# Designs tried in a protein design run: designed miniproteins, single chains, continued (2). Part 24

Each design is a single chain, and the fold is of that chain. pLDDT is the mean over its residues in the fold that is shown.

## One batch from the design tools (miniprotein)

Design m4804
Fold by ESMFold2-Fast:
Structure m4804 (fold): chain A 102 residues (1-102)
Amino acid sequence: LFEELVEEIMKFFHSLLFIESDKSLVAKTQVLELVLQAADVEPDDSLTDREMARRIAEGLIRSDLDRAISLLDQAIDVARQAGMTESAEQLERIRELLRRIK
């Protein structure tokens, strides 16, 4: 489950950078910020994507479930409104995995 959560977060990062590359930069930033808030994690440019994904996974597991789900739901809404369908689907998978872990 933890490694599965890390892999889904990696897929989310991939979707933001490559699949949703033509989408609003403002929307992509808002989605990422909401995910970081859900995990209670600060961005760190010195970390690899996988290191950030592991930190986010640890944060999400440690967080209050209701708060984390609320912030992830907000991120999904922002992604869907921006037409970022793949990112929204990846966030929904992260949300479901988090519910299974908790």
Scores: mean pLDDT 83

Design m4805
Fold by ESMFold2-Fast:
Structure m4805 (fold): chain A 67 residues (1-67)
Amino acid sequence: GAPDPAAVERIRALAAEANETGEQAARDRAIEALADAAGVDEAGKAEILAMVRAGAPDEELIELLKK
């Protein structure tokens, strides 16, 4: 894919913040907004959110977004 490098960095920062606070709903909203900014379609956003809800590590989320 062609994600904005700044968007990838924001996802990394937000995932780290969500891990610290434990706020799953806030994490879901932040990831959805960043995926939208990165040009991910609705199906891709659903996949990312499902991965986050399953407790996937930040590195896996970033790898999925790169595609």
Scores: mean pLDDT 64

Design m4806
Fold by ESMFold2-Fast:
Structure m4806 (fold): chain A 73 residues (1-73)
Amino acid sequence: SNSKEIQASIIMFKLTAMIVEAYILVKQGKIAEAQKVVDDAEKLFKENKDLFTPEQAKKIQEQIAAAKKAIAA
């Protein structure tokens, strides 16, 4: 439904903002804080997984994985 699509868009925006925040924290050397934000983003995604199409879910998972690699580097 349109309501579900709007909810998915809101959560996807929030997830994207969290991932951007994690990258900023990495650039500032705040690795522990960046890790916490990525963990919180992964939890938010898992709790709202049913809102997303397979394509949206794949894109979000790829963004989270990329952020995790940036923290591990």
Scores: mean pLDDT 87

Design m4807
Fold by ESMFold2-Fast:
Structure m4807 (fold): chain A 98 residues (1-98)
Amino acid sequence: MKEELLRMAETVEKAAKKTIEAIKAGDDLEAEAWESFVLMNANIAAKILEKEGLTEAAKEVREAARRFAEAARKKDVEEIEKAAREIVETLRRAAEEL
């Protein structure tokens, strides 16, 4: 469980950077693909957290994922980075509670 959440945090961090790179390159299809990968991992992680009773952490991850999606739609690189960082930090913090 702890190792899985930490691996998902690393995956989100890397995929978020790839989303930003694609946006800067003007590759909308690649940006959408990496965005979808971030959101998929965040949703799976939130479900794991809910199952483990970490309801507040799951809620924080879902809210950060929602802001990530909105920022990506607006191509707001600063907000994408902020939302991704919040997902990663929440997952790493929650992993230490397991």
Scores: mean pLDDT 88

Design m4808
Fold by ESMFold2-Fast:
Structure m4808 (fold): chain A 76 residues (1-76)
Amino acid sequence: EAEERLKKLMDELLKKAKEQDPFIASVVELAKKYFEKGDLDKTRLALVIARSLAYEKGYKDIIRLLNEAEEALHKL
């Protein structure tokens, strides 16, 4: 059920990103689109990019959700 957990994490992450930073939200949305296509490598890359941007801006809640999403993705 790592797939269901990852879907929920991505939805929560996208919601929080949209509230704080539209650019990070766009990168998260891109990760979600790659995940829906089954492209796990591009999903992981997009999440890593989003995390780097969130670290630069100090968005701790977004960083936490990104780390949880990457952990869930690794279990797939």
Scores: mean pLDDT 84

Design m4809
Fold by ESMFold2-Fast:
Structure m4809 (fold): chain A 86 residues (1-86)
Amino acid sequence: SLSEILEQIRRARAKGNQEEVDRLVEQAKRLIDEEIEERAKSQNLSEEEVEELRRIKYLQLEAVAEGVPFSEIEKRREEEEKRKLG
């Protein structure tokens, strides 16, 4: 399950095993994509709603992988988007 993989990511990060963290993050992304696809079909979500869910879920995953609060990841992404826009 996604919850089990998130726990494994936390443990791998605590051990300093970046290779294992990276592998588990890729596995978690696949599970997130599958969950979003199922939700989109069951709730008849729009393309915009699907993209927003994916964005939020991926940011939550990054927070777990880096061991930082979700608010820190949101701030970093806002700063990156502002740089892209000039």
Scores: mean pLDDT 79

Design m4810
Fold by ESMFold2-Fast:
Structure m4810 (fold): chain A 80 residues (1-80)
Amino acid sequence: SQKDQLLKQFQQQLQQMIQQMQAQGMPQDVIDQFQRLADDAVVSARYVAETEDVEAFRQFVENQLQVLQQFVQDQLAQQQ
């Protein structure tokens, strides 16, 4: 379904963020923290996908990506 495709893209973007943190030499404990946040976000996204329409799901995923991307950028700024 359209929601399944969006969820898959969301998971792929989260994995890309992890790869970026690894490439920048971030400490493993920080990467592990991000992984836990990403896993929780995926669980929440699955719930929203089951209970909400496509537009609400898309908005939820976009909001989660912004929050998680801010985390990555903040951690990378500390690295630099």
Scores: mean pLDDT 84

Design m4811
Fold by ESMFold2-Fast:
Structure m4811 (fold): chain A 80 residues (1-80)
Amino acid sequence: MSLEELAEKVAGLTSGEIDGYNFQTVTRPVKISELLPKDTDISKVYVVRQNEKGEISIIPVTADNVDMELEIGDILVWPK
């Protein structure tokens, strides 16, 4: 399953597990690092963001953006 297919399947859900991934919809401004377990492999973490036009962006998490503040409605996806 692609990350894009995973993102579509979790749309409208608040949090859970699907196909070996955890996901969490952001309900308040929060840093990526605040939502991830301490031992998470950052290279396998993604943020799904949808704009007003319904366009989906998949943003890979890196050391440069792990402390970036997420927006309300973003979906954080990480491996189980």
Scores: mean pLDDT 74

Design m4812
Fold by ESMFold2-Fast:
Structure m4812 (fold): chain A 59 residues (1-59)
Amino acid sequence: SPSQLSEEELIELGEEYLEKAKEAEPGSDEQRHYLLYAAYAYKEAGRPEKAREVLELLP
């Protein structure tokens, strides 16, 4: 289903989750969840390249 958030709101959400992932314990399930949420937000924002870059950070 299409997102109800604007492109700008989705980008900000992706940035927030990416920041949380950087603060989480390396290799933790918490870090993995934040990276997946960030990638999903970027993908929904129409930024698939950025989503891929975020997924490449997965341990």
Scores: mean pLDDT 82

Design m4813
Fold by ESMFold2-Fast:
Structure m4813 (fold): chain A 64 residues (1-64)
Amino acid sequence: MQNVTLRMITLSDGTQIRITTIDGSNNDIVTGSQNGQVVVLRVPRNTPDNDRISIGVNSLNQQS
């Protein structure tokens, strides 16, 4: 079974950003959720956390 690391970041507006890292993968999964909207994005593993958060938030804003 692969080792999976989950990180969840909750922003002041209630937006939740979940970062899933899978051992042996070159990509991480970023899941953003806000007001019933959900986005799932694949990003390179070396993407900084601030960029991952921004990508998730921007994708949620694009669905409005």
Scores: mean pLDDT 74

Design m4814
Fold by ESMFold2-Fast:
Structure m4814 (fold): chain A 90 residues (1-90)
Amino acid sequence: VSEKKEKLLELGDQIALEVQKMHEYYLALQGKTREEVSPEKEAEYEESLKKLRELLKELEKLDPELARRVKENIKEFFEENSKELLEDLK
């Protein structure tokens, strides 16, 4: 296995984890405003959003085409499952 391939798999796993955390935040937001969510949960969401952006930037440096597809898949996932969070991905 090439070093580049191992790095891409590691980045993919980390991206998936951060997307899952953001989705869990959306589920916690159900029936509440953002102001009603605990500061701890809001901080976790902000950290995950920052990490996701950094991970996508790293992926784009290694494989721009894969990064494009991953970004498209993330947007599609949030559009279907967490539409309110889609604005934060712009």
Scores: mean pLDDT 75

Design m4815
Fold by ESMFold2-Fast:
Structure m4815 (fold): chain A 61 residues (1-61)
Amino acid sequence: EEEKRKKLAEEGRQILKTKYNVTDEELDELIARGAYTPFSRRLWEMLTPEQRAALEAELAA
C-alpha cells in the first residue's frame, strides 16, 4: 500500500513542478510550509484528493 501512496505522491509532485516550475527540493519546502501557510493551499487545489492525501502522508510521517 505504501507503494501506491508513493506513486500518487510522485504524480502530485510532477503536476506541481510543471505548473509552478519548481524543483523537487523547493516543492518539499512548499509542502512542509503548506501545512501551516494558507497561501500554499493553492498547491493542494491543483492535486486530486488522493494525490494530496499521499503527499500529506509523507509530510506527516
Scores: mean pLDDT 66

Design m4816
Fold by ESMFold2-Fast:
Structure m4816 (fold): chain A 62 residues (1-62)
Amino acid sequence: SSKLEQIAKDLEKEIASLPGVTAATATVTPDNVTVTVTGRLSEQDRLELVKAVNKALDQAKK
């Protein structure tokens, strides 16, 4: 559980660092990653968001 919490916090920090993001929250389980994002995302922001989510999902399965 603490591992999943750390992955979620790291994911939130990574997404919140994107230029177009004003707020981000993440919930991580071994089976699913859910992200709620507020802001105006560029195409580059969206690509980085997808990369971050996929990385978190891979880490959560371990």
Scores: mean pLDDT 82

Design m4817
Fold by ESMFold2-Fast:
Structure m4817 (fold): chain A 98 residues (1-98)
Amino acid sequence: SEAERIIEEISEKYGTPKELAFAAVAMLSRLLGISLTEAARLLKRLAELDDDTANPEAQEEAEKENKELMEKMAKEMEKLTSEELQAFAAEVRAEFAA
């Protein structure tokens, strides 16, 4: 699936554990009420924004707009136990395998 491919790209490019990347996608999907594919695309855009290659003016506007979302996601993920993180990752993997 497209979402699984995006998560694998993020994991490989940024050295992020696949389980953490899957959990982040699941969390974004639940926080925003969007599909897993849309959440994966959003996570990719946020990761690319953190990459020091964007136009500084466009990056500043995007950072300002997405700061609240990033803080919200970070706070919710911080509340998750390691077991809950693994459960979210397993749920997302099962959804992609179906």
Scores: mean pLDDT 68

Design m4818
Fold by ESMFold2-Fast:
Structure m4818 (fold): chain A 98 residues (1-98)
Amino acid sequence: MPALSAEVVATLLQIAALLRVGRILEAGRLFRDMVLSLNDEELAVLRPLISSSQEEFVGLALELFRSQPPEVQAAALARALATLSPEEQAALRALLAE
């Protein structure tokens, strides 16, 4: 898979954490804003997530994160954690441990 920007990957992690803690409306807004900002290459990579269920989205987002180069994973995780509440950070860490 082509490498995604750390910003896009961080947004996917933020959405996964928000979904895990039940902040569905906030997750939906971030997802919409992200999709509108994607270029054609990024949109093609993320196409399966655009039509997914909530449960499928979380799984696909984590697979996509794990498929990225280590430097992108580190930058994305740091960026996501900086924007998340302590509860959302705990949820994200739990998801990454699964």
Scores: mean pLDDT 81

Design m4819
Fold by ESMFold2-Fast:
Parts: C-alpha cells; structure tokens; sequence
Structure m4819 (fold): chain A 55 residues (1-55)
C-alpha cells in the first residue's frame, strides 16, 4: 500500500517521463510494467509500489 510520500514520488517520476496519470491508466499490462520499472528507478520506490500507483 502506498504512503502519500511514495505516491508523490511516483507521480513526480511519471511526470518526468512525460506521462499524465490519465495516459498511465490507459497503458497495456506490458507497457505498465515497463513504465513502473522506470518510475521505481526515478522515484526511488519499489516496482510493486509503482505498479500500485499506476493501477
């Protein structure tokens, strides 16, 4: 489960990738996994937390 701090880090990382939250919710499972890995690496959160953030 994401804390507000983890969610904030994930949101900032997603923004740095040039993606909106709306674009992230429309991703395929494969693309969502790739984006989650990038969000985790940039945001300093786990891949599991990044996947939870993306939905």
Amino acid sequence: MLTPEQAGKAAEALSKLGLSSGQASGLSDKDRELVAESVAKIGGVSVEDALTFLG
Scores: mean pLDDT 77

Design m4820
Fold by ESMFold2-Fast:
Structure m4820 (fold): chain A 106 residues (1-106)
Amino acid sequence: DEELEKYSKRALELAPERYKERLKEIYEKVKKSKDEELKEAATELFEELAEALELVGETDDPALHELLDRTLDRILALLENPSVESFLRSQTEIGVFFLVYAVRSV
């Protein structure tokens, strides 16, 4: 899926070095899967993750950087064994980051 490759590449480029290897492993597992629902859920997560990483890169707010790092740690723990459910739970985690970002950015 072209969108999966696009968003995963962007997220990998922007991610802190310590997270890149694990994110790449998740991408490779999803890419090899024949489960279209898994690929769709992964595409949505990588798109949101790329956006969150880009927003954090544009701010000097240390609380937002710390929150995204904690969010990445939780997401990577959820995605140790990738499933549609684990990707949807990960989307919830990144959604909380966006809510905090919105509140702090006003």
Scores: mean pLDDT 84

Design m4821
Fold by ESMFold2-Fast:
Structure m4821 (fold): chain A 71 residues (1-71)
Amino acid sequence: MMDDRLKLDIDIGVQQLKIAVIKSFPSPKPIDVTPIIKQLNKLKAKAKAMGDDDSVAQTDAMIADIKAIAA
């Protein structure tokens, strides 16, 4: 059985690295950020189910960041 907290922390960290790369190298072509937003929404839902308010806040901030890049 997977440690849900450890899995959540790893998955959030992976998305954070993806966002950092996109922010560092803005492309002249539109970047499809939809997969990142979908994954972050799933991670936020998992954090809410676990009562992990810190991870909910972190995923909300990351979703806001990636939406700002896509706008």
Scores: mean pLDDT 77

Design m4822
Fold by ESMFold2-Fast:
Structure m4822 (fold): chain A 92 residues (1-92)
Amino acid sequence: SPSPFEQQVALLRALADQIEKQASSQFDKDLYDTIKQIVDEMEANRDNPIEQTLLLRKAYGALLDAYQKATSAGDNAMKALIEQAIAGLKAA
């Protein structure tokens, strides 16, 4: 079975792909770049549980910030995508 780390990385990669397909604003593109960078850093730190925990916290912060921006913009599709990603990360 995939580890929690492998599940989190796979989820964030899938999220980045979905954001890229739905990107309609600079904020969406910035979120894509941020999540992609976090995933790349998680892979680089796969043997460092403390750095992985800090990177996961960074991902949560970016998702919550993006959720607030999507709410202000009335972007219900992006809000739903972010809600699903946060729920998936908590379940992993």
Scores: mean pLDDT 85

Design m4823
Fold by ESMFold2-Fast:
Structure m4823 (fold): chain A 110 residues (1-110)
Amino acid sequence: SLEELYFLSIAAAERLLRDPDRPFTVADFLAVMQLADIYFVQGKFEEALELLRVLARWALRHPDETVLGKKVRDIVLEFLKYALSLAEKRNFPQEYIDELKRLIEELEKL
């Protein structure tokens, strides 16, 4: 359910913020990504952006980590680029578009 996904995603995000060196599980990763997408669809840009910052920070701190046989950095980059495309298509505020571009640039430097 959306309520269960919301609860699990908040718990996953809180764990990442509390212990950023903890191994991020596939379930945690997918839950946070799905919640970010839900927030984007709902127009909750600040909430969606904070979740994307959590994912980007985790990827920057764990550049060699893999999930589903791929580098987390590459998966997060793909998702950020998708989010940027959606934000531009939906005419989100320029400040949020610029922040997404900044996160993408930081991860591409790894």
Scores: mean pLDDT 75

Design m4824
Fold by ESMFold2-Fast:
Parts: C-alpha cells; sequence; structure tokens
Structure m4824 (fold): chain A 75 residues (1-75)
C-alpha cells in the first residue's frame, strides 16, 4: 500500500509538527495562566512556569523576559 506508506512518511513530520504546535499552544495557554497568576502576585507559580518553558526548549532569555514582565505587573 504505497499510498499508506507515503501518507505515513508525509504525516510523520506533519504529525510531529502538529503535535508540537498543539502541545505548544496548550503549554502557552498554561504559561499564560501561570504568568497571569504571577502578575496577580502568586509567585508560587513561577517554578512551574520555568520548568514547563524549559521542557519545551525555550531560550532562557525568553523565559526570564516573560517572568520579569509578569513580576513587574505584580507591583
Amino acid sequence: DAEKIRKEREELPEEELKKISKERLKKNEKIFELLDAIAAGDLSKAPEFVELAKKEGYPQEIIDAMLEAAKTQAK
């Protein structure tokens, strides 16, 4: 079944890309929730946010910038 094999090969990178996109969106949503909580003064969410972002391979600069922005809002 050449069509099946071809679809599997085409879908392997696409499925991985879509999976990354979906996981990224879900984790971005989670990051949003954590950042909102931090901006509201709940700093206990900061470690979970940092761990989640690091697991996704986000650059430390980005993680630090987002965290600083949220902490600034907490004032």
Scores: mean pLDDT 67

Design m4825
Fold by ESMFold2-Fast:
Structure m4825 (fold): chain A 81 residues (1-81)
Amino acid sequence: SVADTAGLLTVRIEAVAASEADKERIITVLESLGLEIQEGSTMRVVAEGLFPESRLPAVEAGVAVIARYSTETRLELSPAE
């Protein structure tokens, strides 16, 4: 719907994996959501993407999965512009 697409949200997810195996799980979930992975050589994973609000339930479900494999998880939402 044109009325529902007035803006996109910038989604940023940051997680600290509990282990290397958990880091792989976190990355898999983030990639399945269509987020771009921005990670360092540490257990910290950062991912960003642009999403319509209609995709927020899928993003929130993904964050809940990621939280099970993370010592820290953060979701940040902002208007794209």
Scores: mean pLDDT 77

Design m4826
Fold by ESMFold2-Fast:
Structure m4826 (fold): chain A 96 residues (1-96)
Amino acid sequence: LFEEIKELLEELKTLSDPAMQTVADRIEELIELAIKYYKEGKYKEATKYLIFAQMHLMALSAGALVQERQGDPRAAELLRLVDEISKKLQELIKKL
């Protein structure tokens, strides 16, 4: 599941402007921290970092939605990737 999220983030970065790539890099760092704490059995800390990753992803989603309304052809694919990543993050959170 973590590997799937990382693959989707890399795909998202290929379609992203430098500012969006910076946000995607931060999301990746937060997910890596979450997995580290999860492996240590620190599920509350892991959940906290997954929630932070979700918040950053929602900010990126808002930016992509604005681009879509302005007719950017990349925006629809960016929104699809954001939705897929969001669903996988929610699945991780449910698993503790």
Scores: mean pLDDT 79

Design m4827
Fold by ESMFold2-Fast:
Structure m4827 (fold): chain A 68 residues (1-68)
Amino acid sequence: MPTFQDAVDQAKGVVEKAAEALGGTPVIKSTGDLNAPLSEFLSEEYPGPYAIKGTLKDNHTIEVEVKL
C-alpha cells in the first residue's frame, strides 16, 4: 500500500539521518529539489515502492538515486 512518494520520503529520511551523522543539515536541501520533481513524475507513471540509494559526494552534498 505504500506509494512512490512514501518510498521517496523514506529515502529522504535516511538521507537526513546520514547528513546529520556526517555533520551537515543544510546538505539535505539538494535532495529536496530532486525529491519534489521525482515525486510528481513517479505519481503519474509508476505507482509503488522503488529502490532508492543515497550517496555522499565530495562537495558535501548527498544525492538520491531512484531505481525504477
Scores: mean pLDDT 45

Design m4828
Fold by ESMFold2-Fast:
Structure m4828 (fold): chain A 90 residues (1-90)
Amino acid sequence: MYKKMTFKEFAEKNIKEGKVDEFLRFFSGAYLTSLKDLPLPEKEYELFSAIVNGELTPEELQAKTKELFGQEVSLEVAQEIIDFVKEIKK
């Protein structure tokens, strides 16, 4: 069971306080929408939780984005997302 929360609330719980705005800006820019004010659906919550906890390989992230959004990110973009989250969590 996931908790109903916005993407901003998710970021505030999982990312260092000084890095939350960078995290939100990165993903909002990538999707060309303001994700911060949108509630996270259960599958998106699971995906972002796995990303921030370092649970996915680039190949697994590519497969999950294809399942969730109907089009996969490239392996290059998947690696960029993983690397960005590692930097933000330092």
Scores: mean pLDDT 71

Design m4829
Fold by ESMFold2-Fast:
Structure m4829 (fold): chain A 105 residues (1-105)
Amino acid sequence: WEELAKTMSVEELLEKIKRGEATTEDLWALALKAVEEGDLELVREILKMLGVSDDAIDIVLKELEKYYKSNPELAKSVIYRVYSALTGDEEAAQKASQIEEDFLK
């Protein structure tokens, strides 16, 4: 999904969703790109499509808004943390920690 975020545009990913052809990886790629663009409404819609609860989404969006006002570079770590929490992917958790550590150094 990280490669999809790097190689595909927001428009291409949105067209996949409109056509009903979006994979879970496409949705995570679009969520990461939406965070990079500061599009909190798109982040909300994508997390809903991924089955994240409204309460959890509200927490995620508040954390993203906080980072956008202070340290926007940390915003992407939130998406990696959510991915890790839902999938158990240890590499995603490590990626989030690396983003946080690189900022603090």
Scores: mean pLDDT 74

Design m4830
Fold by ESMFold2-Fast:
Structure m4830 (fold): chain A 71 residues (1-71)
Amino acid sequence: RDEVLTRVAGLVKKIIDAISAGDEEAAEKYLQELDRFVDEAVARGEITPEEAAGIRAAAHTLYDAFKADKA
């Protein structure tokens, strides 16, 4: 579980770094990687679907704000 949270934190950091650099392609890639990782963690019983939904909501909110600023 703690290992999962550490990896999630690492992926979120990569998304934030990509957004800060203005790299939409990298931000989208890491967002997709995060979504896949949390799905796999739920499938293994390492986190709950509710926790996964919270992680996705936070990451997607950051990405959507970045996309909206660009539009």
Scores: mean pLDDT 78

Design m4831
Fold by ESMFold2-Fast:
Structure m4831 (fold): chain A 87 residues (1-87)
Amino acid sequence: SIEDKLKELQKILGDLLKKIAPHLSEEELKELTRRFLEIIMDGLRTKDIEATIEKAKELLEELKKRHPELSEEVDEALKKIEEIQKE
């Protein structure tokens, strides 16, 4: 279901935030957390999982460009997001 896919996406993004939190400033972490929550909440409202996943992937690619040192953690999250798309 769309709800189950959104829950899985939320878990992936939450797990990523936990891994990268020590490497980000408090301001950056709060901003990123708010942007992730906005994407998930919009997905719940619209019921458009494809658009929600696309927005999440765009944000992760942006994060990777801004923080190349986090590429490994971000790539692992992107891989898990791709698994949701194949369901």
Scores: mean pLDDT 86

Design m4832
Fold by ESMFold2-Fast:
Structure m4832 (fold): chain A 87 residues (1-87)
Amino acid sequence: DEELREKVGKILDVLADMLVEVNNADREALEAAKEKILAAMTVEQMKEFIEEVEKQKKELEEAIKEGSLSPEEIEAARRLLELLEKI
């Protein structure tokens, strides 16, 4: 349970960092959202979230391979994949 919560929290932190850097999102609002999400999630929902993230990672890798993304989108996608792999 704690390990799953920590893993989900780290994924949410990576996504928040990307939103702050790319979209100039409000970090305080994202931290508040993270706490609410983690408090509301069941163990089953945390597992489903991790599984969906793994699926999205594969789809992102395939999009890079297909060459449908702009150079800027490829850089952002590769950075996101690198950060998620460190979790």
Scores: mean pLDDT 80

Design m4833
Fold by ESMFold2-Fast:
Structure m4833 (fold): chain A 60 residues (1-60)
Amino acid sequence: SSAEKLAKAKQAILNDPSLSPQLAQEIIEGFDLIIEAVDRLAEGATPEEVRERSLRIAAE
């Protein structure tokens, strides 16, 4: 998937006056986790491997 489209989405979130900076940051962190998961799947990882990695990152 195009990193450019995701960067544009992040900019839209950061520029949304309805969102607090803290909430915008949390949403962006969520996008980064999704991007990594999609990239792992595209590189041949199994859905279970992607799930395990994403949950580990989100849980610390």
Scores: mean pLDDT 71

Design m4834
Fold by ESMFold2-Fast:
Structure m4834 (fold): chain A 61 residues (1-61)
Amino acid sequence: ARSTAEDIARIMAAVGELLESKGHYADASDLYQRASDLSGSEEFREKSEEAREKAIAAGQL
């Protein structure tokens, strides 16, 4: 069964996607990392790493 933590992680990932669409890559990376930590999801971890690379390229990190 899915836990409340998994539901919260999914909400964090959705907010991360919204932030990415607005060019806030560093904030999106942080939210994906938190979502990964809560859910254990490799997909969210990969999204965090990709957003972090975009943040570095954009001069946000």
Scores: mean pLDDT 82

Design m4835
Fold by ESMFold2-Fast:
Structure m4835 (fold): chain A 100 residues (1-100)
Amino acid sequence: SLQEDLEKTIEALQKLNEASKLYRAGKYDEAIKLAEEVIKEYPDDGFIVYYAKWLLAEAYRKQGKTEEAARIYREMAEDFEASGTPHLAEIFRREAEEAA
């Protein structure tokens, strides 16, 4: 239902806000774990998945896990290409190359 969908979106946004706070505090392992949980729990919400993947990639970069960050950026580029936004896809392809 619309009410259940809205409640799930609010819950996902609250978890992403918490992951962002952990990231800003330098708690990268905790931010990564929470971002991965969000992707797993809300796979069909494109905006939620986008923001969670972005946080995940940024946290991996901060840890020096450059290949893992590059992989997530490549996945984001493929997601944007599939959605018909090639300019955004190109940005994340470049981020993947710079991260690796």
Scores: mean pLDDT 84

Design m4836
Fold by ESMFold2-Fast:
Structure m4836 (fold): chain A 67 residues (1-67)
Amino acid sequence: NEDAKRSGEAAARAGRAGDAAAASTAGYQMHLVADNEEQKEAGLKAAEAGRAGDAEAASRYGELAHK
């Protein structure tokens, strides 16, 4: 799913840049548009980490879009 990969990449980039809010938004989008359970779970975890201000964790979960 290209939309899920795009959202996951955006979450990872935002996380690496230290933008927890942008990482959270992109991670939640990945959760919504993903068509497999593993990517949905990763997107939700990225969004939760971003909301908690953990940009590093949000970046790690967003990178799971590349698998």
Scores: mean pLDDT 79

Design m4837
Fold by ESMFold2-Fast:
Structure m4837 (fold): chain A 92 residues (1-92)
Amino acid sequence: MRYIVSISGGSKEQMEKIVEEIRKLAEVLAESELPDGVNLVVEASEEQVEKIVEEIKKLGEVLKEIKTPNGVSLVIKFEDGSVATVSITKIE
């Protein structure tokens, strides 16, 4: 199944750590860099997405988690004090 992963905020170092965890667990089909974020299209199973979410949660303090039938959004505060939003949404 295909998912859009949107990462916004955080430091560049923390965003790169999130992207690296995604690359370990899913196939990245497309990547787009934005001024303050990254969008990825990934091929993954639901179980791989759950593992991605758990690995991202280990990178910092989860300030907010929103679960929907089609995805998950996380707000994470990192040790450097930066805050990132990570949204994973099913598209296929």
Scores: mean pLDDT 82

Design m4838
Fold by ESMFold2-Fast:
Structure m4838 (fold): chain A 87 residues (1-87)
Amino acid sequence: DILELSKPLFEEAYQKGVEDGKELAKKSKKELEEKIKKLEEEAEELREEAKRYREVEKDENRATNLGLLAELKLTYVKGMREGAKEA
């Protein structure tokens, strides 16, 4: 299971998000919100591309890799939002 093999990457992304979110929230709440928005937009684009590869191109490996990258970005953002609450 590629998701289970990627569990350490998700944990690292979340923890780094918490640290970065806390630091950035103390420095600039506006910069934090702009960074989160950009990352969420990038994740959505990757999800749409993953769907296209799965449904149109029939490339399941490429779709899975793009989906994983999108979920890593969203996990990092979840960490950032949590870290910001601790700031």
Scores: mean pLDDT 83

